# Designs tried in a protein design run: designed miniproteins, single chains. Part 37

Each design is a single chain, and the fold is of that chain. pLDDT is the mean over its residues in the fold that is shown.

## One batch from the design tools (miniprotein)

Design m1268
Fold by ESMFold2-Fast:
Structure m1268 (fold): chain A 86 residues (1-86)
Amino acid sequence: MSEEVSKLVGQALATVGDPTGEYARYLRQSEELQQQGQQLLAAGDVARSAQLFAQSQQYRQQAEAYAKRADAARAEAMKLIEQAKK
């Protein structure tokens, strides 16, 4: 119930926090690299799959950095709400 309202607010804040779509792009690239890494691992190319997994992790870290930036903006909004506690 209240969780559904929180999700709608979260969607709006996510759009504001990712106006260029870079977060979604990094997640997509991370997934593609993971998929390629799994295919190489299944084919027995352990060294190349390890490189792709490392690149996938790098894109995940960049996505997390963008998410933290969005979280910081949301935290500032929450501070305003806390000050408005009456």
Scores: mean pLDDT 69

Design m1269
Fold by ESMFold2-Fast:
Formats: C-alpha cells, sequence, structure tokens
Structure m1269 (fold): chain A 96 residues (1-96)
C-alpha cells in the first residue's frame, strides 16, 4: 500500500467498492433464496450477482499483479465491459 501509484490505488479502490456492494447484494439475495427456494427470479438474480462478484474479484487480483498505468486502464475497461455483458445476460434471463 505504501508508495503505490495513484492509478493502481484508484483502480483497486474502484474494484473494492464494487466488491463490497456486490458482496452485500449476494448475501441479501442468498437469504431471500433460502427463505423462498421456489422463487425462480430470486435464484436467477442471485446467480447473476454472484457472476458479477466473481468478475470484480478476478479484476482486483489482476490489478494487484499489474505494474503499468496501461495495464490498470485496460483492467478498468475490461471490467466495465464484462459487467455490462453480465447485466444484459441477467436481464435476458429475467425476461424469459
Amino acid sequence: VKEVSPTKLGTIFLLDIYIKELQKKVAELQAEVDANPEDEELRIRLEGYQKMLETAQKYRDEAYKAKTDDEYENIRKKFFKEMVKLQEELEKKLAE
């Protein structure tokens, strides 16, 4: 943490915010699924948010291994692109 680049810190901080929010959402949805196991919509939402959380954790790990500002920029771009894709997949499943 000490003497880490501002770009690295900013990228990790961004991903940590997403991870915290997604962890909270997954925990809330898991409790709802456990209370209502027959609710298909809750199961679909839980799976969707779990994939988003796994994606955020993956990119956070990549950010820790990255060494250049170009790598951090690429991680942010890939992360947001994948999150949009996962959100669209979730919306499609809920529309079925």
Scores: mean pLDDT 83

Design m1270
Fold by ESMFold2-Fast:
Structure m1270 (fold): chain A 82 residues (1-82)
Amino acid sequence: SELEQQVLELSLLYHEVLPELDEENKEKIEKVLERFSEAITNKDVEKAKEALEELKKLVEEALDEENKERILRQIDKIEELL
């Protein structure tokens, strides 16, 4: 599905920025991504949106402007599909 493709793209972008993240931010982001994946599997749109909102805040705080913009655009694409 389109949603599954956009989620895979988000995962790929996250792996590209891994070297920029400290262990604390990495752990926080991975926990949010896990909750998001569970919400999508359970078709819980509200929990999926909550996880994406939390992910946006973590990305805003942890990443440089270029990597931040790329990931935020990908999150916005996923939100449009929910």
Scores: mean pLDDT 81

Design m1271
Fold by ESMFold2-Fast:
Structure m1271 (fold): chain A 87 residues (1-87)
Amino acid sequence: SQAELEKLLEALEEFRKEAMGDIAYENNEEWKEDIEELREMIRAGVPREEFLRKLAEIEPFSAEVLGTVPHVTEEDVEAIAKAKKEL
């Protein structure tokens, strides 16, 4: 659902801030643009699978690492891993 994807995106933003540090995160314009694109996809009501495919394209972290982020399910990890392998 949209609410579940919004929670996932919020958790991913916190994960990135923790991994990069707040200053590095605030100065990363490319990441801010990518997050805004993902946010617009959620608002447009795209299927979860399409959202996860875009996330896999944007995120340099492995599916296993992303699986440690709150609200990322085991099925999401499998979908992200598959999408990354197809890139």
Scores: mean pLDDT 76

Design m1272
Fold by ESMFold2-Fast:
Structure m1272 (fold): chain A 72 residues (1-72)
Amino acid sequence: MTPEEVKKALEEMRKKLEAEGADPLVISTLKLAIRVADEFGAEVAKRTAVEGLRQAGAPDEVIAELEKKLDA
């Protein structure tokens, strides 16, 4: 996965979660991970997104959906 592909996956997830009224901390974490993709690359951005969502208290189902998107 390229940094551009990771950013797209994270933006799609962010838009879905914003539409569902997700916690602002979860949304902020995804926005941070999108910025990290540009500065540090795809693998760091993936780790930032997944671990950040765990720390933000995102539901396990949301984390699993994100991991599935980032494995594609």
Scores: mean pLDDT 81

Design m1273
Fold by ESMFold2-Fast:
Structure m1273 (fold): chain A 84 residues (1-84)
Amino acid sequence: MEKLREEAKKLSNEEIFEKLKKAIEEGDVEKAKIYTIVLGEKAVEEKDLEFLKELLDYVQESDFPGKETLEISVAVYIASTKSK
C-alpha cells in the first residue's frame, strides 16, 4: 500500500488519474483511495485548483463504497489550495 503511493507520486497527474478511473471501474476501493490522495496532494503542490475541482466532480459522479471519504479529502485539498 505505501509502495503504491510512492510509485504513484512518480507518475504524471494524467497517468494517476487514468489509474484512478480504472480502480473505480474495477471496484478497487483501496487503490482508488491511494490514487485520489496522491492526485490531490500533487494538485495542491501545483496549486491546480481546476484539476482539484475536476477530481472532486469525478469522485462525486463515481459509484463505489467509501467515495464520501474521498469527496471530503478532495474538498479539504481544494480549501487548502484556496488558502494558499
Scores: mean pLDDT 76

Design m1274
Fold by ESMFold2-Fast:
Structure m1274 (fold): chain A 58 residues (1-58)
Amino acid sequence: LSPEVLEAAKRFIESIDPETATPADIEAGRQVADYLRAHGAEDDPAFRAAIEKLEALE
């Protein structure tokens, strides 16, 4: 996974606004997060924080 793709994906997850997020936005974020986790991004503190944010929206 390229660094540019990782940065774009993290930015996407971080851009999800809890107040305006639709179920589709949350699902898309979850899919992106699962993809990143499968490619070893789970040890990044910022990525972990973004995942926790998405899980809290559930």
Scores: mean pLDDT 71

Design m1275
Fold by ESMFold2-Fast:
Structure m1275 (fold): chain A 74 residues (1-74)
Amino acid sequence: ADPEEIDAEVRLALAIMRAAITLKAIEQGKATPEELQRDLEYLREALKFAEERGDTVTAKALRDYIEKIEEALK
């Protein structure tokens, strides 16, 4: 196992977990616009990283989460 590959998998897994938590906060009406903007910045960086790795499955999931958060921010 390559430490860089493990680190990348952990980073992407954490991004997906963060996205799920953020969506739950939106559903509960507990998310602030400032929190949503910070989460969007984090997830957009994670999306770029997933795309650069060729991780199409994670990239698609992150795009779907980003779209839902962007709609909540409007």
Scores: mean pLDDT 82

Design m1276
Fold by ESMFold2-Fast:
Structure m1276 (fold): chain A 61 residues (1-61)
Amino acid sequence: GLEEAVAMIRAAPRDGGAAARALGLLSEATGLDGRQAAEVLANSPGLTEEARRIVLQLGGL
């Protein structure tokens, strides 16, 4: 779920692959599409500005 997805990004905050896996995990767990999942992740506490930017770019935002 969300906590697991955030933990993946925090473990590798500059890795686009980690962000992509986190987005996929959240989409599968919630039924949200990639854009919706990216919005939820970007609003999660404890992400760096760089990690948030990567997540939003992968979500098409």
Scores: mean pLDDT 81

Design m1277
Fold by ESMFold2-Fast:
Structure m1277 (fold): chain A 65 residues (1-65)
Amino acid sequence: SLTLDQKLQLFYDLYLKILRYGTPEQRKKAREIMDEVDKAVDTGSEEEQTEVAEKAIKELYEILK
């Protein structure tokens, strides 16, 4: 299984690809998801950060459909 750091790295890599190659609407949605990840990283426990990172990765894949 992936560590929290590996999950966050996967999220950031996918986020940056959407910012680089995505449509304006996809970029807007990705930035909203990034705001939730930033809040969890700044204020959340390791468990809360893991949950938000996993959810955020799934939401970024949904944007790409």
Scores: mean pLDDT 86

Design m1278
Fold by ESMFold2-Fast:
Structure m1278 (fold): chain A 93 residues (1-93)
Amino acid sequence: SEKQKLIDLFREGLERVIDVAEKEDPEVGKKLREISERYIKLLEKATSPEQMRGIVDVFATEVSTLLMENGLMEAERKLTEEVGRVMEAIDAL
């Protein structure tokens, strides 16, 4: 399904962000993985593109805050890129 493709795209993007974060701070990388799994489950339950956009927006805010508070600017830049790609995919639904 298009939704499954979106979730797969989100997972792949998150693995790239987690890889960058773990290299700078393994503890923050672990927290990011835990947060990511929660939001993936929320996306799996979403029933509209509007709900999916809202979920990704809240995710981006929570994770950006975590990364910025820990000074992980490289991971923050990667998060912005990957979230942008997912949002574009949602808008194409």
Scores: mean pLDDT 88

Design m1279
Fold by ESMFold2-Fast:
Structure m1279 (fold): chain A 64 residues (1-64)
Amino acid sequence: KLEEHLELVAEAQKNPSYQPLIGKLDDEFLRFSLLLDELIKKGMSPREAVRETLQAMEREKAEA
């Protein structure tokens, strides 16, 4: 459980699209966490949920 949580944090930190948002606005991190939680509730593993959430955030950046 703790190791899974650390993997989620590490993956978020590695994503270049996500890193600028961490420093600028706390509720961007909240947004990420809520999206991640929703995917996990739908039956995704934590690892898969992180991947999908980060991919969605990258698409948002590309579309902007």
Scores: mean pLDDT 62

Design m1280
Fold by ESMFold2-Fast:
Structure m1280 (fold): chain A 80 residues (1-80)
Amino acid sequence: KPSLEEYLKSLSKEEQLYYISLFADEAVRKARKLGKYSAAEEIRTLGYEAMTALENGDFDKAIELYKKIKELYEKVVKES
C-alpha cells in the first residue's frame, strides 16, 4: 500500500481538504462516543489547524497535523 503521505499528495487540494475534514470529523465522533472528550477536542483543534495549513499552501504542515490526528485517534481506539 502507498504511504499516507504519498496517497494525500496524489489528491487535489479540494480532495485533501475533504479527506482531512471527513477523517477529523469521524475521529471526533468516535472519541466522543467512547467518552474521550479531551481527545475529541484535541482532534477537533488539530483538524482545524490542518485545514488552515492547506488553505495557506503549507502541505507539509497539514500532513504533519493529519499524522498527529491519526496517532491520537488510534491511541483512543486502542485504550477503549
Scores: mean pLDDT 80

Design m1281
Fold by ESMFold2-Fast:
Structure m1281 (fold): chain A 83 residues (1-83)
Amino acid sequence: LLAEQEEAIERARELMKKHEEEVRKLLEEAAAEAKKLPRTEEALYAAQLAFLERLAENMPPELSEEARRLRELLEAERARVAA
């Protein structure tokens, strides 16, 4: 394979790792915030809802858009390498 294709694959891996790490950090921050809340069922319920909302806002759209962009880049690089 040409170096360009290998670089595209490495970029995809790096971006996927960055997104996974950011999601993991969001999980850690949510857990830390939950520990600060009063230990009432209402406070825990509110924290869970806020966390789910955060996941919906940050993870699916960002991962979906970036994954689609990466696929387009990889397909374009394959076409260029084949030429």
Scores: mean pLDDT 59

Design m1282
Fold by ESMFold2-Fast:
Structure m1282 (fold): chain A 110 residues (1-110)
Amino acid sequence: SESDRERQRAISRVDKLIELYEKALNNPQIKDEHLRKAIQLLIDYLKELLELYRQGTLTRAKIIDLSKKLRADVEEATADLPPYVKTSIMTAVDYIHTSNLRDFDRIEAA
């Protein structure tokens, strides 16, 4: 179905994003514990989202709730980082949230 195609597109995007963040954690230049924790929170969130997509149990409300929790956890993890680093990570969190809602809304409309 068209819905199945949009769901596979969402899964593919999330998988690629997980790969990118896992590569970032393998970068020997990323030594800061708080930065590493923030990246790990993003990976864990994306893996949970991916599993919910695969189970067919993901809802719009769950995306919102998981994203609110992620944003709060990342805000806490990055509190002591330089402002430009914190802003960059928070921008990535917000972009991931908007992308996930867009993808979900496309699946529901299909």
Scores: mean pLDDT 89

Design m1283
Fold by ESMFold2-Fast:
Structure m1283 (fold): chain A 100 residues (1-100)
Amino acid sequence: GSPTLLRPSKALQEILRKLGAKKEVYSGGEILELLTEFLDKVAAEALAKNPSADPFKMKLTFPEEVLKHVEEITGKKELTRVEFLEAFLQHLAENAERLK
């Protein structure tokens, strides 16, 4: 079957826009790919500054241009990779408009 198309919340749309995405509707897979690529970049930058950190327990700090929207979605300024993905998947499930 065709993938379900989602219209993300305004806060998530602003994050996706800062990541270079220019659409209003996405598949869930497209959103997950964009968020995962962003997390990989943020985690790589954090590990370059602290190579001894545990990558699964390390708190990530996000760029200022997306930080306020991350805080709007998660209620937190610093999250682990797992905490970020769990919060964003729940936000998508609760707040994204599902298109037929």
Scores: mean pLDDT 81

Design m1284
Fold by ESMFold2-Fast:
Structure m1284 (fold): chain A 105 residues (1-105)
Amino acid sequence: SELFQKAKELFEQGKRYYEQGRYEEAAKKYDEAIELLKEQLNRDGRMTTEQLELLAEIHEKLGEVYKKLGKFKKAKRHYLDAASVYNLLFRYDEAEKLREKAKEV
């Protein structure tokens, strides 16, 4: 999917901004990637395993970004969103780890 490839590109751009300490710009790129995944869901009526895995990773990275920005309520929300997606994938160990990260912010 072209939308999925663009979402992955935006995710990589977000990671690069994060590595540069440019956390607000990283968050913007991650949000743009989520919007493309939502558009793909609206078109196809479902998300593939790979799309759900990317969505979970983006939410985990947004949790890290908002923690760096001192926005702890937003960080907690994104960690819990990532955990919810990992539960949909039956990846319960990853989901539990993210719930523990959410408790620590």
Scores: mean pLDDT 91

Design m1285
Fold by ESMFold2-Fast:
Structure m1285 (fold): chain A 81 residues (1-81)
Amino acid sequence: MSQEELDAEVDAAVLELQAAVLLTNIKHNPEKTDVEEARKLVEKLRAQLDELVAQGKITPEQAARLRELIDEVEKAIEEVK
């Protein structure tokens, strides 16, 4: 594995962790969830995922998995209200 391949794997892992942390926080503390701020974070995560896809850094299968996770976060935000 090259440094460039490692950097791509790390970027994908960081995005997955950020989405998972956001999802956990919304599910465990819905009453403390700032819906507007959470939606902005989802937008940022989607932009980061699209950037990784555009740069060819992740596979379509990895991208689909990450999109599923981000969609789960967005659904959790909708369920707060």
Scores: mean pLDDT 79

Design m1286
Fold by ESMFold2-Fast:
Structure m1286 (fold): chain A 65 residues (1-65)
Amino acid sequence: MDVEEAAKKLAEASGASEEVARRVAEGSHQSGDVRGGYAAGAMLAKEYGGDAEKAAEAASQAARS
């Protein structure tokens, strides 16, 4: 629900580093764009070989926080 928790979930799901996931989560939070967050999380997982569904969910949670 807060950005830090969303960033941790995003890192675990996407396979990206915590630093990269944190930047994506912060960007999603600042924009407030849930759809954009969902897409960003899925793209991050695609790039790093993670779980696109879980990563999309985590990034969208950051946008809603």
Scores: mean pLDDT 81

Design m1287
Fold by ESMFold2-Fast:
Structure m1287 (fold): chain A 65 residues (1-65)
Amino acid sequence: GSTLTQELVDELSKLVGVPKSELPLTPAELARLLNIPLSTARALLRAIVEGDRARFEELAAIIRK
């Protein structure tokens, strides 16, 4: 994967509180762990796969509130 994708995986690990070896989670597992809609979990994982840091940070900000 790209360097940016690896950085976003590191940030997801911190956001969810799980080790990187457990990533990527399924959208359903991610939604349950973060208590977010399945659509938001899918969007977050897509941002990571695509290396879209701006989209990841927008979604992470919503999750942290």
Scores: mean pLDDT 77

Design m1288
Fold by ESMFold2-Fast:
Structure m1288 (fold): chain A 64 residues (1-64)
Amino acid sequence: DSPEEAERRRRYARLELESLRAALGDTGEPKETVIRRGDRVITEFTYRDEESGKVYRTVAVSGA
């Protein structure tokens, strides 16, 4: 992927998790974690639903 395509995927992953959170009625904010592994940048978005205790996670990978 080009850097631009990778950035778009990261943004979409974040927005989708935020949309899910909003649809579930939670007021919490998703947690963003950026991890660099060699030439790859891994961005994780994690959200925990307080009512059910269920954890939702989306991941976007960029670089090679």
Scores: mean pLDDT 70

Design m1289
Fold by ESMFold2-Fast:
Structure m1289 (fold): chain A 95 residues (1-95)
Amino acid sequence: MEENIRIAREVGDRVAARLQELAAKKGLPATVEVEIRQVSPDTVFASVRVRLAATPEELKDLVAEGTRIAREAVKESGAPILVGVAVENDPALAA
């Protein structure tokens, strides 16, 4: 299980870095947080949370892209881990 926790963190950090880069390319100030949870004896979950000031369309686009990036990263890892992406609107970041 320690190996899966390490892989989940590595994959989560890579997904977070890609989402931060995507937000930067769109000119959107973003805060990205990664949290690792062992949700069962056999399952580790990496939660990637993105906060930015964006329109509903930009939020939907980032969720779709983030979900695709997470799926590809999990598949490439070959490990029994889960990665979830959450995108939250934070108007304070628009300043």
Scores: mean pLDDT 80

Design m1290
Fold by ESMFold2-Fast:
Structure m1290 (fold): chain A 75 residues (1-75)
Amino acid sequence: DDLRLNGLVYVRREGDTIVFEVISENADAVGGPAKKPIKVRLLVDESVSEQKVKALVESLEARGFEVVEVERIKR
């Protein structure tokens, strides 16, 4: 199965790190593992629960991503 990142918006690349904004409570990572280790920084909308953030980080790391930073953003 193809790797799918739902509810994550690509923002920018910071060197070897990809920055995603987590925009909704339905955010998840589903499917096969990443082809290579990828560093990810997450900008999490204030509407997203702490439980969802924890689950998303665990899901990404299980798929070979390295979550280097999680930052809360206010809209």
Scores: mean pLDDT 77

Design m1291
Fold by ESMFold2-Fast:
Structure m1291 (fold): chain A 69 residues (1-69)
Amino acid sequence: SPEQERLRAELERLREEIDRLNRRRADLRQQYAAGKITPQEFIEREAELSAEVMLLTVEMLALERQLAR
């Protein structure tokens, strides 16, 4: 249905956004390992990215439940 197609498109958008944030987290860990950022900067930026991934994951799970009906 058009509604299911719309929900699938939104789900794909959320998955792509989560993947983008996880790549940023991987880059952040590499910067920290290379000594390019301080422990404080790493902790703060990791917390921000982790919180954003958590919120998007909650939205993704809600959409997956709608599609499973």
Scores: mean pLDDT 88

Design m1292
Fold by ESMFold2-Fast:
Structure m1292 (fold): chain A 86 residues (1-86)
Amino acid sequence: FKPEFKVETEVKETTLYDGRKLYTVTSLVLETNADGKTGAAVAIVEVIETPEKKVIEEVGVRGENASEEAIKLAKEEALKKAEELV
């Protein structure tokens, strides 16, 4: 049985007091397990704009009743989206 994954990625743009842009990327992976239970994994990545470049920082990754695969997928999707913003 392959678990079903639903991936939702949200990007929030915030303008800081100094005029720089902060992007908060949140990837949520919902997993339906073989036993019919739903697990969730969340990864949060921030991208800060500077005059020369954008810097990516991992804030965290966490899972609740989620497989290692779901946790990995959440992290990969958040990083992939963050890299598209660089």
Scores: mean pLDDT 78

Design m1293
Fold by ESMFold2-Fast:
Structure m1293 (fold): chain A 95 residues (1-95)
Amino acid sequence: SIGQDALRQLVRSAELALRQLKTMEEIKASDSLIDNVIDYYIGVVRDDTLRAMRYLSPEQRAQVRELTDQFIEAARNRDIEGLEEQIERLRRLLE
């Protein structure tokens, strides 16, 4: 469905954000570079979330909002495990 395709895109964007953050941390990038990458991907995830909201049920919208808010918080805190957990929870909504 269109809603499932929108959720898949949101998951892909979140997964890309996680991979980029892991890479930046592995190469010991500067704090300013990491913060810029985080800010960029927060924007991407927010945009994908707003697009997905148009096609989701009210129950899914509430869940996606909570999960993306928690994802953004984890990203700002550089909490890799928290990001992985929120992505896995988003993936479960595809079923």
Scores: mean pLDDT 86

Design m1294
Fold by ESMFold2-Fast:
Structure m1294 (fold): chain A 61 residues (1-61)
Amino acid sequence: MKARGSYLVEKVSAATDLSRAEIQAILYGAGLLRSVEDEIDLRRAAEALGIPLSTLRKILG
């Protein structure tokens, strides 16, 4: 399962207290994203963000 970085950042920011900049910093720092146009694996994104994959799936719809 993959999602575009820009979409994931927007949805997670809207559903949590994390800013878009904080989410981007986490994902770039983990080596999961080079650009917000890249696709990211949801399991790896969830692990890096410290949230359950099931929660991330619900946030994304």
Scores: mean pLDDT 82

Design m1295
Fold by ESMFold2-Fast:
Structure m1295 (fold): chain A 82 residues (1-82)
Amino acid sequence: SEQELIQLTLLLLDAGAPEPVRQAAAAVLHASDRVTFEKVVRQLLLDARDQLSPETQLYLRGLLAGKVPVDVEQARKTLAEY
């Protein structure tokens, strides 16, 4: 849903969220709607990357490039347990 996509995006920007949670949010967003993921992540890396940790930036770039394997089931579990 649009609300879920917004929530996932907000988790990516939350400097107080644990890194695994932020990365899990990115993975689920990528799997749920790649077009929205690409638009949001490309824009964040251009305009708001200073709100993201270096580790999260690297992970997001890796997802965009198709260089990072995604365990969506584990990502959803991480988000559910947060």
Scores: mean pLDDT 79

Design m1296
Fold by ESMFold2-Fast:
Structure m1296 (fold): chain A 64 residues (1-64)
Amino acid sequence: GEAEALGAVGARGAAGANAYAQQRYGPDAGATVVALTPETAEVQARLGDEEVRETVPAAELLAL
């Protein structure tokens, strides 16, 4: 159903965000998707006690 499809997209986005954070900030970095549009995703990376927000193309995030 639609909710299941949105859940799958969200899960892929989360995996992509974590991969992105690990490539940029190191293997212990994690990230979550805060906002997702058809064009872009806003991700929040956690670096210990610090957080950084970045906007990345949604297609690239979902491809990771």
Scores: mean pLDDT 66

Design m1297
Fold by ESMFold2-Fast:
Structure m1297 (fold): chain A 77 residues (1-77)
Amino acid sequence: MEAKEKALDILRRIEERAAQAGHTAVANAVRDAIEYLEKNDLSDEEVKRLAKGLVRFAQAAGAITPEEADELIAELE
């Protein structure tokens, strides 16, 4: 599923960025979401909503910049 594959790619990039920046709690939350998406069948809409929510969460926590968040959300669409 293209939407799921895009979401997983985006979430992995956020996990790596958060881990590198020392945002361990954000990295763990994103990792849990990756595992959930891999193990469960979700609709494309649910996948996109979850991924966008996590991008926003990482941005709010300071793990990624607003510019990076906008670019990742655009890639997800």
Scores: mean pLDDT 83

Design m1298
Fold by ESMFold2-Fast:
Structure m1298 (fold): chain A 77 residues (1-77)
Amino acid sequence: VDKEKLLEWTKRLSELVIRQAESTGDEELTERTREEAERLIKATEEYVENPSEENKKKYEEELERLSELGAEASALR
């Protein structure tokens, strides 16, 4: 995995999920999504700097949390 590419994809994913949350009009969901996106970006930065199993697990956990928020936004119509 290209470290720079992984960070770029993570930032793009975060932007997409935040925009989706904003489109729901739910301010609480939008703030939770922004907070989780920030945590995911930090975890990704730590993982690309030191690709240890522990940092990979943290990255995967934050990615899963952001995915759950994206699913919540999709359920709101």
Scores: mean pLDDT 82

Design m1299
Fold by ESMFold2-Fast:
Structure m1299 (fold): chain A 98 residues (1-98)
Amino acid sequence: HMHMLAKFRVEAVAISPETTEEIHKLIEKIAEESGAVKVEELFDDGTAVLSAPTREIGYETALKIAKEIAEKTGQTVTVSEISADGSELAPVETIEKR
């Protein structure tokens, strides 16, 4: 816990440009609504990297994003915690459309 910023990766591997655009829109909207989470990176495949002031806020926001992506696009979404040195991903949740 030596890092004030928690980073999370949301992996939603989009199958089309339309799906990527929808995913990006959802990520930006939910991050902005959080008031605390920053979108650090957006990738063309629908993957995103988020930063948050605490692990709890980052996790809750990433999970909310993953659930909305899975619900609206049908993509399976994996949420991973990024290690303090940025070298490792630890998968914490996998979200599928119900």
Scores: mean pLDDT 77

Design m1300
Fold by ESMFold2-Fast:
Structure m1300 (fold): chain A 86 residues (1-86)
Amino acid sequence: DEELLKKFLEIMGEAIKLASESKDPRAPEILKLLKEATVAALNRDFDKALELLEEARRLAEESKDPRAKEIVELIEEAIRIVEELK
């Protein structure tokens, strides 16, 4: 579904922006995982995208940065969209 993929890319763009602005020590790994998940989804490897998103969420949940809560919420929304795209 083109509409769902577009929504996914918008959410991922926002999450990537927030992660790139974070000074938390986990932020570089979260950013890497979010970028890799975006590439996986564009290649229609939705199982890999889900695995990467779940790992990014786990790392973000451990962060004390004020942006971490918003990043977690964006990742959870992205996971829901990828599950629907499968």
Scores: mean pLDDT 86

Design m1301
Fold by ESMFold2-Fast:
Structure m1301 (fold): chain A 93 residues (1-93)
Amino acid sequence: MVEKVKVKHAVLESLEIDGVEKKILIGVFEIDGKEVSVTVEYEKGILKQKAESKSGVVVEREIEVPEDKEVDSKFLVEQAKKAAAEAYKKEEA
């Protein structure tokens, strides 16, 4: 079950440098009135996530994305929402 995460704002950049695709999502998400800042970076099959709450709780994740998985804006937003929810949960604990 996914926490009800609201997107306050998000910027997505998609670049190809020397034949390597790089995607970066930077956004602010809100869960039950609490804001979480999230950065998601995708390069060479690796997804790096960092979520930080206003209280200073930081959640960092690095995951390998399967070669058959399409990394689109929806996927990046969904991963960012998961990182935001984890930071919120850790702050709540």
Scores: mean pLDDT 78

Design m1302
Fold by ESMFold2-Fast:
Structure m1302 (fold): chain A 101 residues (1-101)
Amino acid sequence: SDEEYFKRIKAEMDKILEEIKKNATDEDKVWELIQKFVDLIEGALERIKDPELRKEFLQYAIDKLNEIKELVEKYLKNPEFKKRISFVLDGLIARLERELA
């Protein structure tokens, strides 16, 4: 069911977020994990068709992307790398927010 899929995908996304926290100073690992996280969001948006679950997922994804953005700003040292990641995350957040509106 979409509900069971939603539970599984949230657990997987939370696991990736914890891995980002553990590897927060490793630029290559953080970028790898962010790409994996984005891929999960894209897959979930293709899979979840129930309007209420889709809305809940969009809000969940936006909240988690904002948490990742805060971790990147706080812990990564390379300002150009931080700028590139923040640009990618801001673009995705804006797209998801438009789908909620």
Scores: mean pLDDT 87

